# Designed miniproteins, single chains, continued (4), part 95

Each design is a single chain, and the fold is of that chain. pLDDT is the mean over its residues in the fold that is shown.

## One batch from the design tools (miniprotein)

Design m15295
Fold by ESMFold2-Fast:
Structure m15295 (fold): chain A 96 residues (1-96)
Amino acid sequence: GRERIERLRRELEELREEARRLAEEARELGDEELAEWLERQVEKLVERAERHLEEAERALEEGNEEEAERHLFEAEVELGMLRIVIGVAKLILSKL
């Protein structure tokens, strides 16, 4: 429940910070398009993950464990997609 939300929020912040560093590195290497793409994908995925975590917290407060689990699953999916986006950026940067 609450511990899982706190863990996912921490993981989300760590991934957001990693993505910020990668976008900065892309700009330093002259790849503004990669930096802008990464920033757009990250903003979208972070916004969706945060929304699901907020809805999960609300569902737990209301005693709706089934709805909380659904939103937690959706948040984990968004975090998984964020990790893929970061992985793709790292792969591209490794070839510059």
Scores: mean pLDDT 88

Design m15296
Fold by ESMFold2-Fast:
Structure m15296 (fold): chain A 73 residues (1-73)
Amino acid sequence: HMEEEAQEEFDKLIEYLKTHHMLDDESIAELKAELAQLTPEQRLNIAESEIFHFLGFEGKDITELKERYLKRK
């Protein structure tokens, strides 16, 4: 149940970041290479902490991006 929905949610997050120009092609390629080493469960856990940290967003900025992402759906 949740694993399939979680994987789709992660894919939508990457697409959202790409569409809103928050990630360049090089950063996306690096993230995909990192995430390919992980299980789907681990990739989802990283989506909120590791990706946003990699981009230099922390604390309140992460919360604001998350709320914005949820409103887009």
Scores: mean pLDDT 55

Design m15297
Fold by ESMFold2-Fast:
Structure m15297 (fold): chain A 100 residues (1-100)
Amino acid sequence: EEKELLEQRLDYLEKNKDSIPKERALLNAVHLYHVAEQLGHKEIAERFRKLAEEYAKELGVDPEKLTLEIIHEVGRREFELWRAGRTDLIPEVLKEAAEK
């Protein structure tokens, strides 16, 4: 079920907080927050929102500015940077997206 998959994703992010790059964790938390909100799972969405706020504070970005459209564009750019071996630029892409 969609709710169970969201709960599994939330549990994975919470348990692996220190082993996942913070930029990736933030993107995943914001994306899944929007998905949970669209599906009407408010309690799960609130937990993703709090997790995203925690990562965003550590990275110096504003999670309120990270919409689904921005997350999809950042994810596309992250994939291109990963393919080019330029994962060092991923935090900058996140900050630029949040500043717009």
Scores: mean pLDDT 74

Design m15298
Fold by ESMFold2-Fast:
Structure m15298 (fold): chain A 99 residues (1-99)
Amino acid sequence: SLLEEAERHLREGERAFKAGDFEKAREHLRLALEHLERKYEEIRPVFEETPEEEVERMIELLERIVRLAEELGDKELAFRAGVLLGVLQLRLAVEKVFK
């Protein structure tokens, strides 16, 4: 699944960062974000029907991507991930109020 691939790439990115391979870390974070962006496009028209647990998992992965991208100094990646994070947090908050 797109979420499993995103999580796998994030774990590889975190491992690469810890090993000092910052180039490999950036590449894996970009791949993780691309999978999450594709997942969002898939759920966007059916957001209200998407399980809250799935959206919360996406939020958790995006928070980790933002944090590591900031540590890597990748402003573009941090901004892209932060925008998607904000969109998901806002949509989930609205859904929870009206459930």
Scores: mean pLDDT 87

Design m15299
Fold by ESMFold2-Fast:
Structure m15299 (fold): chain A 115 residues (1-115)
Amino acid sequence: SKIRQKTALQVVELADQVVARIKALSDAGEVSDSDASAIEERAEKLKKLLEPMVEGKPLTREQAQRMYEEAIEFGHLAKKAAPQDQELIQLADRIAFYTVGMAQLETIAEEVQKE
């Protein structure tokens, strides 16, 4: 579905924006290089879990749940590294909103296809 691809691409773009913001904060001395590296690694892991949807393929229920859990952990680590950065908080909240919706829709789609 084009909606699936579009939503997955939006989450990938938001994850890249979180990484860019964290790197800028690290360069400013507001976030440690270690935290910035950990957040970048988590962003790459999330992007890998989104690859099937970016390619137009549905996720299984188990894949959708894992993707959502990784997205929430990614957002949590970013907020913990920069708890006063409103831009970062907004980006993390947008990722959480899209990924919960995606996980719910993939679960419903898999159940309908099994009938």
Scores: mean pLDDT 83

Design m15300
Fold by ESMFold2-Fast:
Structure m15300 (fold): chain A 90 residues (1-90)
Amino acid sequence: RTFTLDEVFADVALEARRGMEEGWSVEDIIARVEKLLDRWKERTPELTDEQRQKILEAVRKIVEEAAKEGLTPEQFLNRLVEALEAIKKA
């Protein structure tokens, strides 16, 4: 079975949210997301190296913003989903 970018984005968003709820560091969240993207890459034709980099950059940015602004997990998830949808359009 091949997977869609929407399935990849959902998996990434849930893992990043879990990291925020459990108090993981930014670097730990990024490392977990990188492992997910590496697993997905082989089965997701739409997941290019460029898109992988943009996803990692978006996750880092939104996690850092959430830490600075004191975002709730729900506010964090909404902002991250918007950033990932922007990548899908590019």
Scores: mean pLDDT 80

Design m15301
Fold by ESMFold2-Fast:
Structure m15301 (fold): chain A 77 residues (1-77)
Amino acid sequence: MKKLEELEEKAKEAQLKADGLRSQANVTRSIAEELAKKGTPEEKERAQRIADTLNSQARKAEEEYRKLVEEYEKAKK
């Protein structure tokens, strides 16, 4: 395959991964906020830890996607 097509495929995969992790992080954060109001302290703490982990993973995936998009744009020129 041409290098441009390879970069496009990698960027699409990275975008899906970043979007998926960000969606999971947002949902888990919303659950943690709700549990802070209605749940037990233990439930809130567990949900917050999961949210923090997913947020960190989402940020890393978002950075990787950004780098791939920049490589794709440069290769397209």
Scores: mean pLDDT 80

Design m15302
Fold by ESMFold2-Fast:
Structure m15302 (fold): chain A 59 residues (1-59)
Amino acid sequence: IQELRKQLLKEAILDANKEIRRVALEYYKDEDPELLQQVLEEVLPLITDPEKLKDTLDV
């Protein structure tokens, strides 16, 4: 189930909808900050959109 949680979080962070990104980041920041950090390390270099990058760094 940790693998599925990672996949869902990764998809949410890369989502085009800013609210989906914000909700996912805030939720995992409180529930599982270690998982969030692991996913951010993997996803951060894939984000070329400055708005998505800003939302991700706001965690």
Scores: mean pLDDT 71

Design m15303
Fold by ESMFold2-Fast:
Structure m15303 (fold): chain A 62 residues (1-62)
Amino acid sequence: GAGAERAGRAAGEAAARGDTEAAAKMWHQLGGVPLELGRAAAERGSTAAGALAATMAGDRGI
């Protein structure tokens, strides 16, 4: 749902701050984003990519 988008964006912001592993775990729990994908996106500083991945995973459940 819509909450997943906000949570995914917040996780992306955490990644931008340097909380790479925390962001990856959060995306995994919120939207089932693979930890490998989440970690890679966070390490690249790609908050948008991480947020989109979480949103797409959540949207598939709707």
Scores: mean pLDDT 64

Design m15304
Fold by ESMFold2-Fast:
Structure m15304 (fold): chain A 100 residues (1-100)
Amino acid sequence: SMLEEIELALESAIARERHVAETSTDPDLAAAYRQTAEQLQKALEAVRKGKLEEAIKILEDIIARLRAVRARHADDPLAVAQLEADIRAYEEIIERIKKL
């Protein structure tokens, strides 16, 4: 179901953000990834409780923060590509939640 796909996407994103937080050598990126994992856990809990508007707001706040992180790492093409992929994934999750 679309709900199961959303939950799996959030669970996968949390695991990925935790991994990149642990492996990142840049302390700003590591902190940003760690905070993103924590906020994604809150978004997942909101989805599980049927608080869909709350989940959307959390994901929109994540996207805004990651855009700021991307801007201050503009000279790091690997970081930019990874952050752009994350932003796109979270925008897709928002659109899936809106279709529930």
Scores: mean pLDDT 92

Design m15305
Fold by ESMFold2-Fast:
Order: structure tokens, then sequence, then C-alpha cells
Structure m15305 (fold): chain A 89 residues (1-89)
């Protein structure tokens, strides 16, 4: 079982990867970026609580939001989520 510190490290690595990806994609609107940051904070809380159902729900909401901006970006973020979830399980 992962420690709280290990989960926090995994969450921080994932957050940094997503933020870097969003910074490289100028097509994402400011409103969409703000909602994505809100979802990333919700994801952090769910991960610390080991709430995998909420993690998957947040992942689906974030991918759906990004698909409205760029289907290619949504696919890349989904791949990052799949790797992130695999590290937590």
Amino acid sequence: MLSDEEIREIVNEFLNEVVSLLESEPKVSPAARAELLRLLFELGGAAMNRDFATLEAVAARMVALLARQSPELAARVRELFDRFLARLR
C-alpha cells in the first residue's frame, strides 16, 4: 500500500505534467484552463483519500472538457491519467 507521501509525490508529478502540457497548448481558453485547475485540485483530494471512483470521474470530466478544445490534447491527457491511475493501484 502506498504511503501518503508517495501518493503526494505521484500527484505532484502528474500535476506538473498536465500543467506543462496545457502551457504548450495556447488553444485552451482561460475559462477552460480555470475549470481544469479546479478539477486538478479535486483529483489531488481524491488521490489522498484513495477514492478511485472519484479519480476516474474527475479524469472523465477533464478529458470531456479538453475534447471541446482539442481531441488530440484530450487523448494525451487521457494517456497521462491512465499512467497516473496505474501508479496509484
Scores: mean pLDDT 79

Design m15306
Fold by ESMFold2-Fast:
Structure m15306 (fold): chain A 75 residues (1-75)
Amino acid sequence: DADEKARELLVRWLRAADAGDVERARELGRELAALPLSDVTRGVALIALAVAARHAEREEVREVAREALDRLAAA
């Protein structure tokens, strides 16, 4: 199920971002954007990424969150 895989990827993305692993976060963001998500799951992921893009303490984390947000919103 693409939505279940997206939930797993989002959790992994949050862990990578929390660890400061920006390259891993970029990989996971690309994988997330490639999935055929339901509107509900897409909406939840967009909200989570928007929160990270605005509120993460490190600028590089905010930037990879913004990149993932833009990529998912365009998908």
Scores: mean pLDDT 81

Design m15307
Fold by ESMFold2-Fast:
Structure m15307 (fold): chain A 81 residues (1-81)
Amino acid sequence: ISSLQKQLDELSSQINQLQTALENNDVDTLRKIIEDIGKTVPELKRALDENKDSIFELAESVLHVLQTQKDTLSKLISKLK
C-alpha cells in the first residue's frame, strides 16, 4: 500500500513538472522529464528518440498517459480498503 501511494505521489510530481514545463515552453525540462519516465516505459524512450522535433506533442501524450495511470492507481488504492 505505501509503495502504491509513493508511486501515486511520484506520478503527481511528474504531471505537475510536465504541465509547468509545457506552460513555460521549456523544451529542455520536457526532454529531461520524458527521458526519466522513459527509463521505466520503453515505448516512451523509443518515441523520444524518434520524435526529436516534436517534444511538445510527445509531452502532451505523456501527460495524458500519466494522468490516466494516476486515476487507475487511485482507484486501485481505494479498492484495497
Scores: mean pLDDT 73

Design m15308
Fold by ESMFold2-Fast:
Parts: structure tokens; C-alpha cells; sequence
Structure m15308 (fold): chain A 72 residues (1-72)
């Protein structure tokens, strides 16, 4: 698996876990999962030279964090 494929898998899994946690009312934990996933995925993409993808991932996860924060 390439670093890019691993980062994409991590982003998708982080989004799924955060959605499950938010459905259970665990909003703070869902936000923490998204923040950790963003950090790991963006670091991996930057290390692979995929700066545009790192920015896209960061923006996508930050938007999801904002949506969950509004539900608290």
C-alpha cells in the first residue's frame, strides 16, 4: 500500500468512527478522532510530497469537525 493509499484509508476510517461516535452523542471524542486522523494523514501526505492532497484532507476534516461542534 502506498503512503497516499494509507492516508486515504485513515481519513475514511476516521470519518466513519467519528460519525458513529457522534450518533452516540460522544461529540468530544468524535472531534478528537478527526483531529488525530487529520494530523496523521496530512503528515503522511506531506512526507510523500502530496501537498495539494494534504490541504484537501485538512479542509475536509476541519469542515466535519465544525459540523459536529455545532451539534454540541
Amino acid sequence: MSPVEAARALVEESLKLAEELAKKGQYDTAILVLRNGRGLATNALVAAGEFDLAQEVSERLDKKIEEIEKKK
Scores: mean pLDDT 84

Design m15309
Fold by ESMFold2-Fast:
Structure m15309 (fold): chain A 54 residues (1-54)
Amino acid sequence: MEKEIDEGMILLVEGVAVAIGVPADVARKIRERAYKAMQEGVPMEKVLEEALKE
């Protein structure tokens, strides 16, 4: 089932990306991945790990 988008979690993921020094465009892509993963029920921890690999 689809989950409601948790904007706070998406902002947290983007904040982590910025904190590790990724460019703004990459941080935006990470946010988009997090948004999609939440719709699909994928844990945010998994999204962070996979996005940071690039």
Scores: mean pLDDT 68

Design m15310
Fold by ESMFold2-Fast:
Structure m15310 (fold): chain A 79 residues (1-79)
Amino acid sequence: SAVEEMKKILSSGTGLETYQRLVDIYIKHPSQEVKDILLENVHLTPGPGIDGSRVDYLLDRIDSVDPEFAEQFRKENVS
């Protein structure tokens, strides 16, 4: 399942590359369970290793599927 794929990705790493892979799964399988995993595990704070353009890129990808979820994600997971 998409959820099991996301859990395996999370067990193997963290940071921007991991977050991009999790967002890729969400784009292909936009379920509430997948959204919940993104909200719990993907935190985008611009700084060393994560610049604002990379944050904007990931937010734009989420927005392309569900703008309401992208707004929620921006409020809860972006500093």
Scores: mean pLDDT 81

Design m15311
Fold by ESMFold2-Fast:
Structure m15311 (fold): chain A 80 residues (1-80)
Amino acid sequence: GEASLFSELMDRLEEAIRRGDEEAIRKVVDEVIRLAEEAHKRGWTDLALSILRKARELAERAGLKEEVKRLDEKIKEIEK
């Protein structure tokens, strides 16, 4: 389900970070945002925010400032 897909996306993000693959990082973050948007559309707001916050923690630890900003913007949008 959604938890399994999110776990796969987090593993892919960690691997892209380890490789320094900026294109792969951007693509995985895009997929995380889409997954969170779909959860929010289904009324699963707490799940959507949990997904985005976990991805943000990974991006912040890795120093990915642009990705942190994108995730923060989506978190703020959903919190409205």
Scores: mean pLDDT 83

Design m15312
Fold by ESMFold2-Fast:
Structure m15312 (fold): chain A 89 residues (1-89)
Amino acid sequence: SEAEKLKKEIEELTEEILKTDDEKEREELIEKISELIKKLEEIEGKEAALEVIKELMKKLEPKVLELISKLPAEQQEEARAAFEATMAK
């Protein structure tokens, strides 16, 4: 189905984020994933979209922690707290 194709594409783009160290490429991948999630929400509803977001965030956890470590020290605590709060839902 169309929804299955969108979920697969989101998964593939998430894997590409894990592979890249280029900030601009990462931004472009995030934007594309956001568009696909919006399309998925229109097809399967908000709950299905939130489930995909949760799975995506779990897969990105190692990369997110790596990115947080590259931020200025004063932003690292805030970024970690925000990420942990999102993962605890």
Scores: mean pLDDT 74

Design m15313
Fold by ESMFold2-Fast:
Parts: sequence; C-alpha cells; structure tokens
Structure m15313 (fold): chain A 60 residues (1-60)
Amino acid sequence: MLTVEEAKKRAVELAKKYIDYKGLTPEQAALNAALDLLRRGEVTGEQAKEAYKAAIDELK
C-alpha cells in the first residue's frame, strides 16, 4: 500500500497522463487517477481523497 505522499505523487502523474492521452478535464483526470489507485488496492479511501485533492491543486 502506498504512503499518502506516494499516493499524491502517483495520482498527479496518472492525472497528467489521462489529460494527455484521453483529453479529460483536470477534475475528471484527478478523479479517475484517485479511483484507479483505490480500485487497485494501492490506497485507502482516505488516501484516495487526499490524492484527489492534491491532483486537482497541481492541475489548476
């Protein structure tokens, strides 16, 4: 399982990739990145929320 800091970094990287490859908005990309980490069992629900917030803040 990822630490909170690792989860934030990974979510930002995935969100940027989703914007580049799928043309998603920053909000959609951040949500999809956080949910992907949660679905893979890499983060808890609380870590996923923190990762989502961090990704939105970075992509603004």
Scores: mean pLDDT 81

Design m15314
Fold by ESMFold2-Fast:
Structure m15314 (fold): chain A 103 residues (1-103)
Amino acid sequence: MAPVPRAAGGGAPGAAASGPPIDASTREGLARMVEGLRAALRAMAAAGIDLSAEAAARALGQALASHGVAVDPEALLELARAALAGDDAAAAEAGERVVESGV
């Protein structure tokens, strides 16, 4: 099926009236998304779902790309590995790198 580029642009008229700078809102939104994805990976691991770090990183990258965000795949792999291992400190550090690469 040919993709319909209707979702491209991300700019609804209402978004322009948000007030805060786009860059700051993008960073905040990306940080929240990364946090949610980290929590989801941890929940999946706790539920006994067998997921490789590479598969997790690929899924995270696709999720971020669907929101128009391109991030460092190495940072995503670090985040996936740390989250699946239950290492909060490493996951937080990797999450910061993902946010930094996506800004």
Scores: mean pLDDT 68

Design m15315
Fold by ESMFold2-Fast:
Structure m15315 (fold): chain A 97 residues (1-97)
Amino acid sequence: SDFLSRLDELEKEVLLLQTEIGTSDAEGLKILSALSTLIKKAKSVTLSPEVQKTVLQRLETAIQYLKEKQYLEALNALIDADVEIGLNDLKSAVNKI
């Protein structure tokens, strides 16, 4: 899956950024931890192609804001991605009833 391959590449980038950011950037480390958690969550669920595209765009946007030290914007992009994953799960559950 292109989606899983792209998530793997983002996960590698997050791990690299964790080694580069240093221990003094507590806010950046929190955002990186949230990114890692959300990428793992996205890998564990079945997402529609439209939701896959949106989640990838928001994760990539969060990483870009993190690199620019725009932590509030990075956090907002992560919240948006998490909401999209949650709504997809809820919709999938309702469609089985």
Scores: mean pLDDT 84

Design m15316
Fold by ESMFold2-Fast:
Structure m15316 (fold): chain A 95 residues (1-95)
Amino acid sequence: GAVSDLQTQLAKAQSKLVENPSLELLAQVIDLEYQLLQNGYEITRPQFQAFLKVAANALQLPSSTPETLVDYLKQNGFVEEAEKLQTIVQHLEEQ
């Protein structure tokens, strides 16, 4: 189904981000996580924290917080993906 297909795509995108880190791959991962949320699948807090650590390490960011990733995306012109990431964070905080 749509959720299973998105999960497969997310796993592949996350693998690519670790192998060859780029903003474009980070943006793709965030878009897929956002699409999962829109399809009624919510990423758990531990899964999200693991994603933040992987992304921060891959891109050599100063911290693994959502705020650090949002700022990094905005500074590099990925405004829509930054907004998607903020939506995911808000959804997790409301649980």
Scores: mean pLDDT 84

Design m15317
Fold by ESMFold2-Fast:
Structure m15317 (fold): chain A 79 residues (1-79)
Amino acid sequence: DIEEYKKKFEKYLEELDKINPELAKRALDAAASGKTLEQSAARFAVEMAKASKDPKSKDVAEKASEYYSKYVDLLQKES
């Protein structure tokens, strides 16, 4: 389950990178700046919410956010 959500998150992030590489990089940098998994997830969600305002990246950003949230939630429960 954890590996499945991670792969789906990575797939949609890669699709976002193809559409808008700068947005994908900012989202990753924002997540990396978090001191906890919760803070990283929150910061990533903020950048995905911004990306979802562009019709070209909306669907991909929403899916990346969904699977990243599921991935982080499972990591916290397994730890």
Scores: mean pLDDT 80

Design m15318
Fold by ESMFold2-Fast:
Structure m15318 (fold): chain A 65 residues (1-65)
Amino acid sequence: SETEKEIKKLGEEYQKKANEVFQKAADEIRKNPERADEVITKAREEMEKLGKEYQKKIDELKAKS
């Protein structure tokens, strides 16, 4: 179905964005290890935001079907 294809695409986009968040955090920690806790906290907050956006889009697609 169209909804199933859109959900799969959203999952792939979420995974790509999640990888970018973790890569950026890893790079920042590597440059400034003393700030690891702060960088991890910010990455966690960004992942929470991405997860909420992803879930909202999934819910909207399911509501339309």
Scores: mean pLDDT 84

Design m15319
Fold by ESMFold2-Fast:
Structure m15319 (fold): chain A 65 residues (1-65)
Amino acid sequence: SRREENVERVLKVLSEHRDENGRVPLSQREIAELAGLSQRAASEALRELEKRGYIRFVDGKIQLP
């Protein structure tokens, strides 16, 4: 589905840009640009990843488990 494709694109971007502590030093705008998505689509995909337990938001930054 479009939602699943968007989730996979965002997760790939996060995985490729994570640091040694699992932090992703990217804004939502940068994630959208790198994933080839609108900010709205990227925001929805990030919410879905958080719901699934794949990411957390800490101090306005994305944290991978």
Scores: mean pLDDT 86

Design m15320
Fold by ESMFold2-Fast:
Structure m15320 (fold): chain A 58 residues (1-58)
Amino acid sequence: MKEKLQKAALLLANTDLSVEEIAEKVGLTREELNQLFKEAGLPGPEEFRQRLRDIEAL
């Protein structure tokens, strides 16, 4: 699970793939990926990406 979280976070940061596509790439459902981020104390995958994009848009 930890490896999947790291891979998903990198894909969210470095690509424009959808959350669903990223979840599929790491072998998780969108719901499983969201739960994994929540358990790690991170914002959800969509919110995590939006925050990165908001910084870029500033």
Scores: mean pLDDT 77

Design m15321
Fold by ESMFold2-Fast:
Structure m15321 (fold): chain A 80 residues (1-80)
Amino acid sequence: MEEAEELAHILRVAAGVAQKYDPEAAKVFGKAANLLIEDPSKLEEARKLFEEGRKLASQNPELQKAIDEAIEKAKELIKS
């Protein structure tokens, strides 16, 4: 459950960041986050959506960097 909550938080942060660069990538991350919030057992489905969103982001190096930075900050916040 904690792992699903952590991933959901990371996905929400990624969705917010991606909104500035690629609204479609932002929707994919947001969908994955909502999926985990509704049903933590769908962790594998959310991971697949996260990978799909990251593939979209890989087309834009600035978006990829912004997502990586946001994920790092989100992980630090979860640990604190």
Scores: mean pLDDT 77

Design m15322
Fold by ESMFold2-Fast:
Structure m15322 (fold): chain A 79 residues (1-79)
Amino acid sequence: SSMEERAREVEEKFRRDLREAREYLLREYPEKREEIEEAFRRAEELLEEALKIEDPEKRIEAILETVGVLQEGLRKILE
């Protein structure tokens, strides 16, 4: 279905964004390595849970919620 294709695109983009953001933040904030790695580990755990959702629309919603959790966590670390 087109929604299943959209869910795949959202997952692929999030995985790419996670990789790029992690590399950037570890380079810019090496003193915060442990906190950054913990935030990304938590986001990866939430992503794996989201990927278990059979309904592609709800899976997309769960992936986007995971993005929000990661963004808030990183904001607090970089404060």
Scores: mean pLDDT 88

Design m15323
Fold by ESMFold2-Fast:
Structure m15323 (fold): chain A 72 residues (1-72)
Amino acid sequence: MLMKLEDLPEDLKKAVEEFLKENPEFTYVSAYVVDEHTVLLKVKSKNKLTKFVSKEYEVNGKRYLISAETIA
């Protein structure tokens, strides 16, 4: 399901926000919620390099997998 960042569940939103802070070259475009603990972000890169980045976060004792795929 495609969702806006502000519409994500609280803990998942915090995980996504931390991911984007750690990857300032990425510009948020959209989020696809894979499951309750996993999100795929579609992002634009400031330098237009194609890359895939994935990182796991722990928020309030729960683990979340945030992955980003750059769009052309």
Scores: mean pLDDT 75

Design m15324
Fold by ESMFold2-Fast:
Structure m15324 (fold): chain A 62 residues (1-62)
Amino acid sequence: DENTRKVVDKMIEKLKAEGKTELADRIREHYERAVQAEKDGNEKEARRHRLEMTVLLAEALA
């Protein structure tokens, strides 16, 4: 999950630089929710949001 945080942050900046700001914003929402879930100890929710943002990032970069 720590690796996911680093990857997501980098990808968000890259997407923004490429003009995909709307998608980057939506991915950021999932990222934020995943971080909050991790803080609260909600592993299942954190994993769910992490997976969702990863799929979105993969689609965006494809």
Scores: mean pLDDT 78

Design m15325
Fold by ESMFold2-Fast:
Parts: structure tokens; C-alpha cells; sequence
Structure m15325 (fold): chain A 84 residues (1-84)
């Protein structure tokens, strides 16, 4: 489940920020690493990166994911919104 979440996040980062596969993977792992063992695979959450047309589904605690992605988005100048 962590690998699935990392892959989904990496694809979103690649599409939104134009990162290479390697850069996207590294950033996605950095986002998920603090939540290792806290991911709930039974309940995926949706995140919107940038405009409301880009969405990401991830299997980690919603509040913690939002916090970490908000920090990451600030670094890239992207707004994070959560939908479920």
C-alpha cells in the first residue's frame, strides 16, 4: 500500500511540477516516509495539487498527508486541496 501511494503521488508530482521519474519518486518517498506504518489501505483519500483539475489518491492519514503536502506545495508554489 505504501508503494501504491508513493507511485500515485510520484505520478501527480511528475505531471504537476514537471519532475523527472527519479525526482518524483524521491519527493514522493520523502512525503510518505514520516507516515510509514500509519497508512490505511482500506480508505484512500483524494488530494488536489494546483488547480481543481489535478487529483491524487493516497492511502495515508488525511490530516498528516495534508500537512506534509501543504509544506511541499509551498516549496513549489502549488495550492493543496483535499477532496473525499
Amino acid sequence: EEDAGIEKLAEALKKVFGLSDEEARVNARAIFEPFRGKIDPAFPYRLVLGSNTKKLIADIPLDELVKLLTETAKRFGVEVKVEF
Scores: mean pLDDT 54

Design m15326
Fold by ESMFold2-Fast:
Structure m15326 (fold): chain A 95 residues (1-95)
Amino acid sequence: LEPLLAVYVAISAGELLEKAYKETGDESLKEPAKKAKELGEGSLERIATGEGDPEVEKKNGEESLELAKKVDPEIGKKAKEEGEKKLKEFVEQLS
């Protein structure tokens, strides 16, 4: 479940950074948002096709979270919270 949490955190970090860029117009957010989104989307695609490597997905999630924290610690915190929420919803759907 640690690798699945990392995938959802990466997705959430990318989404939040892209949203922040669109809301603020801050050009410095463009590159971190794109990088985090690419990491999250890549992890999600590999997990969806059954080709996810737990170590790779964990590392990608950690990298996306660090990108979010460097931009704004609050975005990093929210990315982790949204990731945990998405994982909980996924686990509940399996019951």
Scores: mean pLDDT 79

Design m15327
Fold by ESMFold2-Fast:
Structure m15327 (fold): chain A 67 residues (1-67)
Amino acid sequence: MEEEIKKAVEKAEEMTKDLPPEVRASILYYLEVKYTKPELYDAVKKTLTPEQRELFDKIEAEIEKEK
């Protein structure tokens, strides 16, 4: 579980390395919440902009392909 989260975070960092630090931090925090605090996931997801949601969905799809 912890190792899976680390790999997911590393993938997200690679996909967002050219984005502003605040956008990258929000995506990484959101990904961490998905794996560690699923009850808060829906609430946190609602705070994302449409662009951040699209990017997050792409990151999730890439992680899912590796399972």
Scores: mean pLDDT 72

Design m15328
Fold by ESMFold2-Fast:
Formats: structure tokens, sequence, C-alpha cells
Structure m15328 (fold): chain A 66 residues (1-66)
């Protein structure tokens, strides 16, 4: 699932977060794709730890909606 993929990426590198964002962008679900765009922006513009905080917020949001 999108949530499992994001949780795995939290223990990873910037490259693993970027790979997770790209995988979310391939989802047929527009909510999951929106999360992918948010994570991609965070990975491109923020520190690794700040991008991981964005990923944690995305996980919490997806848990409420999915």
Amino acid sequence: SAIDLLEAALDGSREELLAAARELLRSPDPVVRAAGHELLHAVETMSLEEAKEVARRIIASLRRVL
C-alpha cells in the first residue's frame, strides 16, 4: 500500500524518499498522487529530516482518508 511504502522510506535515504514519491505518482488514486507531489516537493526543497516529517504527515493524512 501507499502507507507501507512511505513507512519503509522513513528509515531510508533521500533517494529512497524520492523513489517513494515517484511510486505514489504512478497511483490511479488522485489522493495518493497528490501525496506523491507533496513528498516530491519536500524531497527537492527541504533537508532529509524535514522531508521525513512531511512523509510522516502524509502517512497520518492517508490513514484518515483511505
Scores: mean pLDDT 84

Design m15329
Fold by ESMFold2-Fast:
Structure m15329 (fold): chain A 82 residues (1-82)
Amino acid sequence: MQAVREAAQRLLALLDDPSASKEEILEAVRELGRTVLEHHPDVTLGIGLTLRAIGIILDSEDASKEEAKAQARAFAEYVLSL
């Protein structure tokens, strides 16, 4: 759980950094998804959150940086709400 919280907080910090690239943000989304899958005790929820992270990455490949940031922020906030 601590590793998941740290990964989500790292993603939020990148979202608050105006110099962070879209690529860095999407990489942080990948790391959060991976960390959730590895460390979350509820395997079904872990799989669901990982699929959501993959969906954000795929949807964001052709999206603007601002759209990618909005999806990443919602994902990080949702993970932290669990």
Scores: mean pLDDT 77

